# Ledger of designs, part 88: designed miniproteins, single chains, continued (5)

Each design is a single chain, and the fold is of that chain. pLDDT is the mean over its residues in the fold that is shown.

## One batch from the design tools (miniprotein)

Design m19044
Fold by ESMFold2-Fast:
Structure m19044 (fold): chain A 63 residues (1-63)
Amino acid sequence: DLKDRILEGLSGGPRSASELARGLGASQSAVSQALNELEKQGLVERDPKTGRYSLTPAGRALV
C-alpha cells in the first residue's frame, strides 16, 4: 500500500511530500492525503520549520 511505501521511504530520513511523490512515482495529492492520515495515526510528524515529515517511534516500529 502507499502508506507502507511512505513509511519505508521515511526510514531513510525526513522527506517532504513532493520528495516522496517523486521517489514513489505517486501523485503529490495521494501522498499528501496518506501523510495526513499517517499523522492522525501518530506514525509520522511534520517539522513546521522545514515542512518535512519524519517517523515517530510508533512509525519506526512498523518498518
Scores: mean pLDDT 83

Design m19045
Fold by ESMFold2-Fast:
Structure m19045 (fold): chain A 103 residues (1-103)
Amino acid sequence: MVAGNTAIGEVELDMSPEEAARAAREALKEVLEKYGKNVKVSTHRLDNGTLVVTATSENITAHAVVTQLADGKTRVRVAVTSDNPELAKELVDEIVKLIKEKA
């Protein structure tokens, strides 16, 4: 069995961290439900105000890290880990696209 790889993507949005985290949560849930079973999604806030959305299924783990930028923008960094590196990259691109559409 081949070791899993992580793919990363980023997007900057003209919205609040809370709105960006909601868009990320919805995108992660929708994408993982298409490709996996028993999808679980959680959101938590770190001490520095950064929001982390985590979504897991049987074979896929995805994180969205939501950081407020100085100019009133929000950065969302998406990381997907899968045993298939091509799938991980495809899922990152789909999640980033869907976040932009929900934003």
Scores: mean pLDDT 82

Design m19046
Fold by ESMFold2-Fast:
Structure m19046 (fold): chain A 80 residues (1-80)
Amino acid sequence: KKVEEARAQLYAGEVEAAARTDIDEGKSLVEELRKKAEQDPETAEAYRRAAELGTQAIDDVESRRKKEELEKKLNELKKQ
């Protein structure tokens, strides 16, 4: 269980790193993890957990980028 949790965190970290560069790439990695969870029952729990954590990491990256865009627009409007 601890090894599976460590693997899940590692894969989720890879998803987060990819999403920071390209959100679509991060989403593709989450889809790959979900497919692996369905294909290998012995490791399914680690991959499901990784997909869950990866999805959360993508949401966090998207939320941060959306806030930055809104702050940029607000600052630009205040200058005008």
Scores: mean pLDDT 78

Design m19047
Fold by ESMFold2-Fast:
Structure m19047 (fold): chain A 96 residues (1-96)
Amino acid sequence: KPKITITYSITPMPDGSYLLSLAIRAENKEDAEQAAKIAKEVAKEMGADVSVLFSEDGTTVGVSVTLKSEEEARKLIEKIKKALEEAGFEVTVVQQ
């Protein structure tokens, strides 16, 4: 199976919101682009709008979003993981 590693951090913000930052690492550009589309779709279904930035080689996707709670951030990560697994990826998730 093609592999994806998600590294994430959750940062509490002064306004009481939470900044979720994800780095999605894929084996190639095509997989990274597919992962970015899936992450955007999942976030949209949760009522969240994400910012997406690709690395210079296109194999890593930076995703950031501000959410109301740490619980919503963790739910978004789990939903993205499940959607990527359903798309045929082997997904590893690491918290920083």
Scores: mean pLDDT 86

Design m19048
Fold by ESMFold2-Fast:
Structure m19048 (fold): chain A 87 residues (1-87)
Amino acid sequence: SLEKLSEELAEKIVEKAKKAVEKGDIMPATRTVSLMLEATLSKDIQEGLEKLTEALTGIAADKLKAGEDEKEIKEEIKRLILSFLKS
């Protein structure tokens, strides 16, 4: 299901974001915006999803560094993925 896929992807994104924060390897906001735009403009759903996943990893890392709750971040990321897949 799309709900299950979104859950699994959100979990992987948050885990990758945690690793990026631990390493101090946080994506610049300008790159996150660029990746979101590329995802929206992509004609290939797989390519769009790959760009979205990278952008959401950057967003999750920024939120984790700001001290936001991990569970809340995961739910937000899941909602964004599900919205993209339903478009």
Scores: mean pLDDT 82

Design m19049
Fold by ESMFold2-Fast:
Structure m19049 (fold): chain A 76 residues (1-76)
Amino acid sequence: MDELKREIADIVLQTVANIKKLKAQGASQQQLDQERAKMDKKIAELEEKAGIKVPVSAIVGEVLRRIGDQIDKELA
């Protein structure tokens, strides 16, 4: 569970970074939708391989934890 949760959090964070970059470049809604679809596919493949579904709340918690760790490192 914890390893899968971390892998999914990495995919979410990478997708957020890609979407921010695309928005800064004036990307269309279709390009943003395609980026989300890629994320959904990767998450579904990982969950199927593991045979479990990770609750959205657990994914959000891991993402927030990683963002907090990154902020702490940048501010230290």
Scores: mean pLDDT 77

Design m19050
Fold by ESMFold2-Fast:
Structure m19050 (fold): chain A 94 residues (1-94)
Amino acid sequence: SEAERLREEAERLEEEGLLRFAQRAGEAERGSSGPLQTPGRALEFARDTLSGVDSGRLRPVTEEGLRVEEEARELGRRVRELREEAERLRREAE
């Protein structure tokens, strides 16, 4: 039950973060010289950043976009920590 709760929390944070960071990055980078000019590219950026993937192809160029990248990386770390704790608790129950 505790393992399930942490897994559900991680899934919720990841889903909410994905949409939120994609929107914020897209808005911050709109009209810039950077690659995040479409909702699809902004979504790919948010997904990769939350997953810890270093995609040089999708780097923000604005100060706000770079701040969004930092926040998304931090949330991604938290999501991974929650999933690792959930898996540890699940294995201990076996």
Scores: mean pLDDT 83

Design m19051
Fold by ESMFold2-Fast:
Structure m19051 (fold): chain A 72 residues (1-72)
Amino acid sequence: SAKEKRKEQLKKRIEELKAKLIEAMKQGKVTWQQGFLITSLLVSAWYLVETDGDLEKAEELLKEAEEILKKS
């Protein structure tokens, strides 16, 4: 279904952003506060996907995480 495909795409984006965060943290490119905030956004997005919650909100949270990583 379209919803199932969207959930899989969001799960893939969460894993990609998690990998980028880990790499940025290893390189000292994010502050502890930024790392904590990004992690919170990713966990919240993951929870919405796993609980069949608001997928539009999950997508918005991932966009916020991407913007913070880009500014670091």
Scores: mean pLDDT 86

Design m19052
Fold by ESMFold2-Fast:
Structure m19052 (fold): chain A 84 residues (1-84)
Amino acid sequence: AEKEITEEMLKMLEESASSESEIMKALRENGPKAALEELVKLMKEAGYNDEEIKNALESIYELLKPNLTPESAELLKKYIEELK
């Protein structure tokens, strides 16, 4: 479950040319929830509001969901709900 989310998030971040970002470090070292927490932190520092952050997290879920097992998708959804 968590490993599958990590692999799909790594692919997403590599495609966005963010492979050496703080989000990528958090993902590699501490897993997908830590990567999402780092994303939320960076978005807040960039001046995004809570609604924009929520929409970004939901967009990540919808983007990754088709490539995840049901178990991995439910785990990712749980992580996102905890960060709202």
Scores: mean pLDDT 77

Design m19053
Fold by ESMFold2-Fast:
Structure m19053 (fold): chain A 110 residues (1-110)
Amino acid sequence: ADEKRKIEHRVLDILTNGYLSEEEIEELYKVMMEAVLETLDKLNVDEETREKVLKAFEEGLKGVKNELLELQKENGEKSEEISEEEKKLMIEILKSIAQKKTEDLIDDLK
């Protein structure tokens, strides 16, 4: 729990301070959307539920992506170097969050 919380705090720090490059932001968006789609396919949800979940995540993640891109533009040359290990860890955490949120949203629609 404490280690997970520290990692989540580091991920939030990276996301909120514009440390991500435009390419890294696009990669994270793609990975999170792929995790949502994989979860929907794995759970074999009906077309109506799939459309509602996908629309909610596309709108939410696009909003987050645009905010991250604006933060990156404002910080530009002041962006921190993110290690390959931190990037992989961040991807795994965000995939896990996307999967869990997808499952929770499907359950709420029952």
Scores: mean pLDDT 72

Design m19054
Fold by ESMFold2-Fast:
Structure m19054 (fold): chain A 84 residues (1-84)
Amino acid sequence: MELEEARKRLLEAVEEARRLAEETGDESLLEAVREANEAAIKKYKPLAQSGELSLEEALILAYEEAAEAIRRAVEERRRELAAS
C-alpha cells in the first residue's frame, strides 16, 4: 500500500521532530514540520488539480517530500546541538 506507506513515513518523521522538540524545548522543529507540509502541498496540489498527477500520486509525493524535509531538519538540529 504505497499511499499508507508514504503516510507512515511522514508520521514517523513528525514523531521524531516532536520527540526532539520535547527533549530540547525547541519549538522551531514544530515550525519546520508545518513549513515542510505547506511546501509539499504548494508544490503538488496544483499538479493534482491540473491532472498532471493523480490525487494518489500527488499525496504519495507530498508525504514523501514532507517526510524527507522533516528528517533533514531533525538531522541538522541534532548536528547543531552536537557542535554546541
Scores: mean pLDDT 83

Design m19055
Fold by ESMFold2-Fast:
Structure m19055 (fold): chain A 65 residues (1-65)
Amino acid sequence: SKVSSETALRIEMIGGSTLGLELVSAEGDTVVVRIGDIAPEDLEREKERLLELAKKAGKKLEFLE
């Protein structure tokens, strides 16, 4: 099934960018997010949330520190 890659990227950017995460790359089946100045409690919660969103979109999620 086709899932909108553009919609998935928008959702990830809305959450992550607000909390200090940066989208590095979103080519093909992998989304790469850089960890910036984000609180540790927010980081763990965002990792879980974004991983679920990426899974639903059929993409792999990677974090860089």
Scores: mean pLDDT 67

Design m19056
Fold by ESMFold2-Fast:
Structure m19056 (fold): chain A 60 residues (1-60)
Amino acid sequence: MKVTEEDVRRELARAGDATEGVLSDEQLEEVIERLAKKHGESKATARKVYNALAAKQRAA
């Protein structure tokens, strides 16, 4: 129901496989839109979860 960090991680992994691990802003927005649509959430909610995950990965 709600977008989780695991959902974001899985979609990024799939997108990265197609783009050799480098996502453009446009490709990232497509991932966010797919996550929002799949879970019935807004793009803002999906982006917030993505930002939280990215912050955790960068902090390590």
Scores: mean pLDDT 71

Design m19057
Fold by ESMFold2-Fast:
Structure m19057 (fold): chain A 100 residues (1-100)
Amino acid sequence: SVEEFQKKVAEKIKKMFEEWQKKNPDSKAKIEVEILPDGSIVITITVGDEKLVLTLPPPKSVEELLEQVETALLLVLSYAPSKEFEELAKKLLEEIKKLA
């Protein structure tokens, strides 16, 4: 189901961000992922004193969810650029696409 896929995607995103933070302790960026009761995914990016909140609405399809995740990851890379994060984001996208 879309709901089960969304939950798996959110768990993979959370794990990827946790691994990225662990490998980049000198980074001032903090990334948090939360799934709301309505199925929306909230991604909070904090860099120093700046905060960006991204809300991904409940997707109508697996394809829409993949597009939303890709857009969110590209935005994170723009806000907190890191070569290691870029490589991890690309691997995560490939893994998520395989789940579709």
Scores: mean pLDDT 69

Design m19058
Fold by ESMFold2-Fast:
Structure m19058 (fold): chain A 88 residues (1-88)
Amino acid sequence: AAEAEAARLRAEADRNAEAARIAREQAEKLTKKGEELYADPSQKAEGDALYKQAKNMEEVARKLEEASQALRDRADALEAALAAARAA
């Protein structure tokens, strides 16, 4: 049923949004640790590695956020079409 499909899409969107939130939190923690390491010249290379990892996690989060929004848009369109069909 269309309602079941819309619910499934919203559940997938919620899972992707939660994964994005976790990735953003991890990126922030890595950035803060990188800043601490950058204060010590002997640890600059380790700090650079953490900044690179944080940037990679931010990119993953962005893609998950985009996927989540696309799923919500599909669910909204499906629900709107179902409502219009029932109103006719």
Scores: mean pLDDT 88

Design m19059
Fold by ESMFold2-Fast:
Structure m19059 (fold): chain A 87 residues (1-87)
Amino acid sequence: MEEELLRLLAEMLEAALAGDRERAERLAEELARLAAEEEAKENPELSEEELKEIEERTLRRLLELAELALADPELARAMLEATRALI
């Protein structure tokens, strides 16, 4: 699961480097969904409402990261290299 999240993060950063905003946003949505699913497995006491808030908060952060990566190719490359090193 963690490896899958890192792979999707790498794909999102690759999309940002390519200037593909639509792909980066789609990957951010997928990442946020999977991260919330993983959190649900680790913390079964979390309510459906709390899990939705975690997903929404994660999506906001990922979309902010995608915007920064789209605006700053050097940041996108550094983040991509760091993410790939963890896979």
Scores: mean pLDDT 81

Design m19060
Fold by ESMFold2-Fast:
Structure m19060 (fold): chain A 92 residues (1-92)
Amino acid sequence: MITVESAKVTVKVIEKAPNDLTKQVLLGIIVQNIDELLEWLKQASDEVKEAFLIPLLKLARKYLPKSQYDRFIKAVLDALPEELRERLEKEL
């Protein structure tokens, strides 16, 4: 079960990675496993989804190649309800 705390810890590990290459590798692993991540988040509260997805998408936009970021954002937006999608787009 994904909690707000485990979401925050995962994001913090990526944010505190020693260099841009390490951040890109960690984010790339998340993108490769995006369908599994979204399935785990399906039962999570909107608060957990926002705490995880908004910071990850901001990091992905900054550090990932456009092709990987485009894949990530598309998968996330396709999986989210309209209200959460609107909030996420506003934060990006």
Scores: mean pLDDT 78

Design m19061
Fold by ESMFold2-Fast:
Structure m19061 (fold): chain A 88 residues (1-88)
Amino acid sequence: KEAVEEEIERLREEAERLLAESDSEEAIREALELGARALFLRLSLVYPEEAAEEVARLALEAELARWAGREEEAERLFREAREVLEKA
């Protein structure tokens, strides 16, 4: 699974670079999307694909909600993501 591990590393590096270079809405969204893709790949190695997809989607929505100042929605989405993993 060297190809998947390499892709995860690349996605993490790109997300960190984007956040270091810019605080624009577009850069933040792109970095969060890269992070969600990396999370999906990591989870798909040990969890069912449907669970990995759902968790990555919920995590992305939660991070976007937190960035937008919607803390209550972000916490709810993170709790939903944890519940998906517990059921997987």
Scores: mean pLDDT 81

Design m19062
Fold by ESMFold2-Fast:
Structure m19062 (fold): chain A 60 residues (1-60)
Amino acid sequence: SIEEVNERIKKATPEELEKIRDELSQKEAASTDVEERIDYGTVAALVTIRLVMKKLEEEK
């Protein structure tokens, strides 16, 4: 579920975030429902933002 994925994102390492992003992109591509595609796409975008933020923190 999307809620379960959000919990994984909050606790994930950068490596885990990359795996989650790839998983969500696959689910988005496989989905035929517009609402489900939007949900997966939105969460994938949030994962990308989280990943960028974590990389910025690593560089500090």
Scores: mean pLDDT 75

Design m19063
Fold by ESMFold2-Fast:
Structure m19063 (fold): chain A 62 residues (1-62)
Amino acid sequence: MPPVRTDEQIVAIIKERADALAARDREAALQMVEDAIEYFKSQGNEKAAAELEKYLEEVKAA
C-alpha cells in the first residue's frame, strides 16, 4: 500500500489553504473547510473532520 498522509498532515494543509484564501474571500475559505469536513466524514475519518470543525468554529468566532 502506498504511504498515506496522516490526518494531522491533511488537516494542516487544509488550514494553510483556508488561511491563504480567507485573506481574499473569507466566505469561500469557510465553504472550503465545510466541504473538507463533509469529505472526511464521508471517508469515515471523524478525527480529521472534528479538527476541521474546531478550526471552522474559531474562524467563525473571529
Scores: mean pLDDT 76

Design m19064
Fold by ESMFold2-Fast:
Structure m19064 (fold): chain A 81 residues (1-81)
Amino acid sequence: MEVKVKLSDSLSEELKEAVLFGVKEAEKLINSGKYSAQEATDIAVKKVKEKFPNLSEEELEFIENVVGIVAQELEKEKKAA
């Protein structure tokens, strides 16, 4: 599918909401102490895909990268605390 014109504001807001949702889910999983950063990221991304099925593959990759970085940082802070 080739889409040259996207409603950038709508997609930007949905992308921001999806990132925030993914980060919050990863935080909950890491705060439980039962999941690694990678496991928390994988679970959070699956939930993002389920909640936001209209996201492109590129948007999902962006979310996975952001959530992964945040999850790794939170895991490191948990070990330092």
Scores: mean pLDDT 75

Design m19065
Fold by ESMFold2-Fast:
Structure m19065 (fold): chain A 65 residues (1-65)
Amino acid sequence: DPVLEELIAAGLDEETARRIVEQLKTQGYARFEGEEAKRVKEALKGSKLLQFIEGEGYVYVLPAG
């Protein structure tokens, strides 16, 4: 899975990376809060496949196109 491989290469743990992939397939977005949101945001800063929207204490992950 290209998305899973990109996320792991960017420094996300496999559990969090798999959760993003599954949530994108089932609901079109993933949502994270607190410390996990910070790690997800950092990993996605260089992503070509995904984008993020940051709010107060949370991050939404969406497909880039």
Scores: mean pLDDT 81

Design m19066
Fold by ESMFold2-Fast:
Structure m19066 (fold): chain A 91 residues (1-91)
Amino acid sequence: AKAKLRLTKADGTTKEFTVELTDPRNKAAGLKAGQKFVVKQYETTDEGLLLHLESNGQESELLILQADMDAQGLKLTDFAIGDTIEVISIE
């Protein structure tokens, strides 16, 4: 299963991307269509980019594998603290 997500930057530009739901952190986040998060922090790991997200005062983690970042043209610089992420669909 995959989640389709939309990143909205501070300037109002948007970028859509997908993440695998096979990772335990991504499963634990309990992603649902229409859910919105704020990016609170991010870190680079051996596996990829780990985003620290908040929705309604609850914190969650989202891992974007390095291979998925590369395949989708995503870079660390595409993400900033205060950006929003919306779950568009679960597929």
Scores: mean pLDDT 81

Design m19067
Fold by ESMFold2-Fast:
Formats: sequence, C-alpha cells, structure tokens
Structure m19067 (fold): chain A 92 residues (1-92)
Amino acid sequence: LKEELERLREEGQRLVRELRELLEKGELSEEELKELLKELARLEAKIYVLEELLANPEKKYSEKELEEKIEELEKKLLEEYEKALEELKKAL
C-alpha cells in the first residue's frame, strides 16, 4: 500500500509538471489537455482512496465499493481540473 501510494504520487507530480510546461509553451491541443486531465484525475482519485484505506484499516470496503469511490472521485476531480484549466488559460 505505502509503496503503491508513493508511486502514484510521483506519477501525479510528473503529470502536473508536464501539463504546466506544455500549457506555458502553448503546445497542447484541447484534446491533449483533456486526456492529461483525465489521467491526472484518475491518479489523484486512486491516491485519495489508498490514503483513506491506510488511515482507516478497520473500514471494510468491498472491491465494488472501492471501484465506485474511485469512479466518483475521478469524475469530481476531472470537473475541478477542467475549471482550473479554464481559469489558468485566462491568466496565461
């Protein structure tokens, strides 16, 4: 769990850095931006769920419940990231 969480965090940091650099250069298409945001949202959702499991090992989640939590968080994070991207584009 801890090692998996650390890997996901490192992947997330790389994606954020790459996204920022590409946005500053103006080299990303709208479709490429959406794909990167989806990947970032998925990683962050997994990180959150794994952190919650590590903090609360007494909670018995079924595999289905974990999948549902990840999917719900992924959707919410994607919406937040799309809004943040629109605001960032206005600032740049």
Scores: mean pLDDT 74

Design m19068
Fold by ESMFold2-Fast:
Structure m19068 (fold): chain A 86 residues (1-86)
Amino acid sequence: MVEIPSNPNLSLEEQVELGERIIEAAREAGIVPELDPERVEALAARAAEEAAARGEDPEAAARYARALAEISAMGKKAPEVVQSLF
């Protein structure tokens, strides 16, 4: 399944930055994910709420959720290209 690569030595912020770089590279390659903005924002809001409840950065969690949604959508549209990025 498509996901943002994680490393136990990376902070949540660093993982978000890595995910955003992957999305930028995919867009440069002409991959534009078809996303429902309402669903993406609902996922981001839930991630932020859960992060806040755990004492984590809600903004970083929201950004991570948005990045995961975009990468997942790109994986559905062009799974071969997304797999080559990992």
Scores: mean pLDDT 67

Design m19069
Fold by ESMFold2-Fast:
Structure m19069 (fold): chain A 75 residues (1-75)
Amino acid sequence: MTPRDLILQAIQQTYSDRDRAIALIQQAINMISDNADFVAALQTWIQDPVAGARRLLDITDDDSRVAAAIRQWLA
């Protein structure tokens, strides 16, 4: 599983299974711990999903699938 796959699954499960969504996000953080901005955005998602989603969208310009999923989830 790539970190992007984990984030996509977490978005889908944010309100249906929050414990699973948090676990997926924490796993993604562990895989990308060298990217401080991305880690901070994911940590924000755990505390405030909407604020975290907006922060991820601001820094996720190269991953159209993650950006599209975040935009759809925020709508």
Scores: mean pLDDT 73

Design m19070
Fold by ESMFold2-Fast:
Structure m19070 (fold): chain A 68 residues (1-68)
Amino acid sequence: MIDMKEVDQAMFDIARSVALSSGLSEEEAKIIAEGIVKKAPNIVDIGDKLLKGELSKKEAEEKIKKAL
């Protein structure tokens, strides 16, 4: 089982780093990273269910596409 808090923090840090590297301000990078993390809980839940075998790979891919 994936620790959602740890995954959310990791996704935030990655998204913020990418935005800053793209020439955005720290404030703008934070807003974008928060937006990605807001969608991330749905993605994390889908990923956890896939790893447990509760979803097929095709079902997980479809749900992730709908979440983004």
Scores: mean pLDDT 63

Design m19071
Fold by ESMFold2-Fast:
Structure m19071 (fold): chain A 97 residues (1-97)
Amino acid sequence: MEELLELTFELIRAASAGDLERARELGERIVELAKTASPLAREIAAGLLHSAAVMLAIAGKLEEAEVLARTAGEIEGLSEEEIEELIESLKKLSEKI
C-alpha cells in the first residue's frame, strides 16, 4: 500500500518534470504493484493519477498526461478501448485552453 502510493507520487513528479522515460518506467512498476495492492490503495492511486493527468493535459503536457491516464486505467482494470477513450478526452480538454 505505502510503496504503491510512494511510486504514484514519484510518477506524478517525473511526468510534471517532462521525464517521459522515467514516467513510463514508474508506470509499469505501479501497474505491477497494484495487482497485489488493496482495493482502497488502488482506488487512491488511480484517483491521484487521473487528477494529475487532467492537470498536465490543461498545461499542454499531453504525452505525460497519457502516461498517467494509461497507468490509472490499467490499475482500474479498464480495457485498452476505454483507456484510449480516456486519452482522447484529455486531448479534447487540452484543445479548449
Scores: mean pLDDT 84

Design m19072
Fold by ESMFold2-Fast:
Parts: sequence; structure tokens; C-alpha cells
Structure m19072 (fold): chain A 65 residues (1-65)
Amino acid sequence: MVTFEVEVGGKEVTITIDGDRITVEGEGLSSEERAQAMRVGEELKEYLERLRQELEEILEELEQE
């Protein structure tokens, strides 16, 4: 689980990425502000998924021999 605090439209937004789950929390977010925060979360999630896949390959190799 990874949590980021960002500002969208002058409002504080908390983005939590937990595997396949992206949670956006913020006070009075408009649909556009929420969409922007989700977009940031999706980009971060994709990057984390790439790192996770590479880590799995490394761990499997280490566990084998």
C-alpha cells in the first residue's frame, strides 16, 4: 500500500494505491478534480505494477537457485 498527498484544483487530495485498488479522498472534489487525481493514481499504479513484475521475476530466480 502506497499513499500520496497531492493538490488538485487547490484542494488537498490523498491517493492510495493498494495493488489493483486506487482510492482518492479529498474534500469537495469536482468530477474533473477527481478524474485528474485518478489519472495521477493510474500512472503511479502502472509504474508500481512494472516494478512489481520485475521484482517477482528476481525473487523467483533467487528462490530457485
Scores: mean pLDDT 75

Design m19073
Fold by ESMFold2-Fast:
Structure m19073 (fold): chain A 106 residues (1-106)
Amino acid sequence: AEEVAEKGRELGEKGTAEDAREAGRISAEAARKGGKEGGRAAGGNATEAGYAAMKKGSAEAAGEAARGGREAAVAGGESGDSDTTAGGAGGAIAAIGGAFEAGSKL
């Protein structure tokens, strides 16, 4: 989980839509593999990537990271009972909110 989040931050810091899209793919893979734990890893990756991209001033990259996080959260929820787990899905939703804020401003 922590390593996946760190990778997302590194990709988001590049400020490129392509790199943020890659972070989204990593989030989706994490969700598919681990259910609740995968959802947590995916949420962390999307959150870190979105915030890093926002700091870079790249609304496009932040939006791409948020999309990946949302898709990962849905996949994680559907594969298990993660709706009652505040960490994973909530983290991905927080990333979505942060990225959209960046998009509306930048």
Scores: mean pLDDT 61

Design m19074
Fold by ESMFold2-Fast:
Structure m19074 (fold): chain A 58 residues (1-58)
Amino acid sequence: GPDVAQAARVTLKDGSVVDAVVVTHGDGSVEYFVEEPGRGMVRIPPEEVAEVELLPRL
């Protein structure tokens, strides 16, 4: 199936909170991306993720 992207608030293990995008691929794999000023979209390693709060879609 198609990839699904959803906005999320991600808490990292260092205590930082970032606005991120969760991408669920058609095979069920999940990736996290954050927009970093000057770097564009940066993938967050799953070992650095402490909490994920999915934001509501309208």
Scores: mean pLDDT 76

Design m19075
Fold by ESMFold2-Fast:
Structure m19075 (fold): chain A 56 residues (1-56)
Amino acid sequence: KLSKADVREALRSVGIHRVPEATLTALANGAGPAFAYRRFGALGVLALERAKELAS
């Protein structure tokens, strides 16, 4: 669905620079907004939406 590179860039764009490999893999594989929120709060959800835009 999403590339790990797109997820990493989206997270970086909202100021999240320290991201575990497992978290990038989970988000790229479609873990969804609830997972993003539990991991990084509202910024995680924003980053996930931006990653979808980058992939489009």
Scores: mean pLDDT 81

Design m19076
Fold by ESMFold2-Fast:
Structure m19076 (fold): chain A 62 residues (1-62)
Amino acid sequence: ENAEVAAEAARETGKKLGLPQELIDEASQRAADLARQTGAPVEEARKIGEATALRLKYLAEK
């Protein structure tokens, strides 16, 4: 449920950041897993998605 919200937020943020599709897919999966594991409410799930995409962008730059 909220895992899908996190995945979508990560996908949207990754696209805005210009990440390659493979990293967008990885960000969405990691965000979904974290949101599911923590039982995050919808607002926190969205933040998890955004933060996960940003983290992968930094990893790709280094």
Scores: mean pLDDT 80

Design m19077
Fold by ESMFold2-Fast:
Structure m19077 (fold): chain A 59 residues (1-59)
Amino acid sequence: SSQEQRNQLVQQFQQLVDQSEQLREQGKKDPSKKQELMQQADQKLQQATQLGQQAVALS
């Protein structure tokens, strides 16, 4: 059902947001890797945004 598909997308969205936050915190603790980790965090947020838009479209 559209509701189950939407719930799955929302769950995946939350996981990507959580991963992005973890990468940002790691970047703060290791300045030598900050740029790389921030770039990875931004990529996770971009993926999350895409899934969020898909979830809204299924409403």
Scores: mean pLDDT 84

Design m19078
Fold by ESMFold2-Fast:
Structure m19078 (fold): chain A 72 residues (1-72)
Amino acid sequence: MSENVKKIEELIKNKEPVSIDPSLNAGQRAEVEAFIKENGLTIGDGYTLTFEDVLEYEIYRGMELIKKAVGL
């Protein structure tokens, strides 16, 4: 795993509060908000989640699910 994926996994494991990158467009913000909700995180004073953080983690998780589904 990349350092970024490890950091996001640790945030989810510890249920640490996260903030949303204010530079995101409406679509990117909606995806980050969905990610926060789906992973049981709260919005507060914490790590600033970027769209790239969410994409990298989702790609990693998607690949792991595919590997598991095909028996790898």
Scores: mean pLDDT 80

Design m19079
Fold by ESMFold2-Fast:
Structure m19079 (fold): chain A 71 residues (1-71)
Amino acid sequence: SPEERIKRAQQLLEEARREMEEAGKKSNELDEEGLKSTPEERRELILEGASLTVKAMGIFVKKKVEAKELL
């Protein structure tokens, strides 16, 4: 059913958005922790936040492609 495919596509896009938002929030939390940390620890926290963002972007792209294929 076209209606079922549209609902599935919407779910995938919503999941992708949530994962991006969650990664952004965690990255911001790690940046704030970095301000209270040693310079060495700060670098590690920034890299961890960046890694989470890159991972979330990969998931976002994958889910967006899957959603597009359903339409």
Scores: mean pLDDT 84

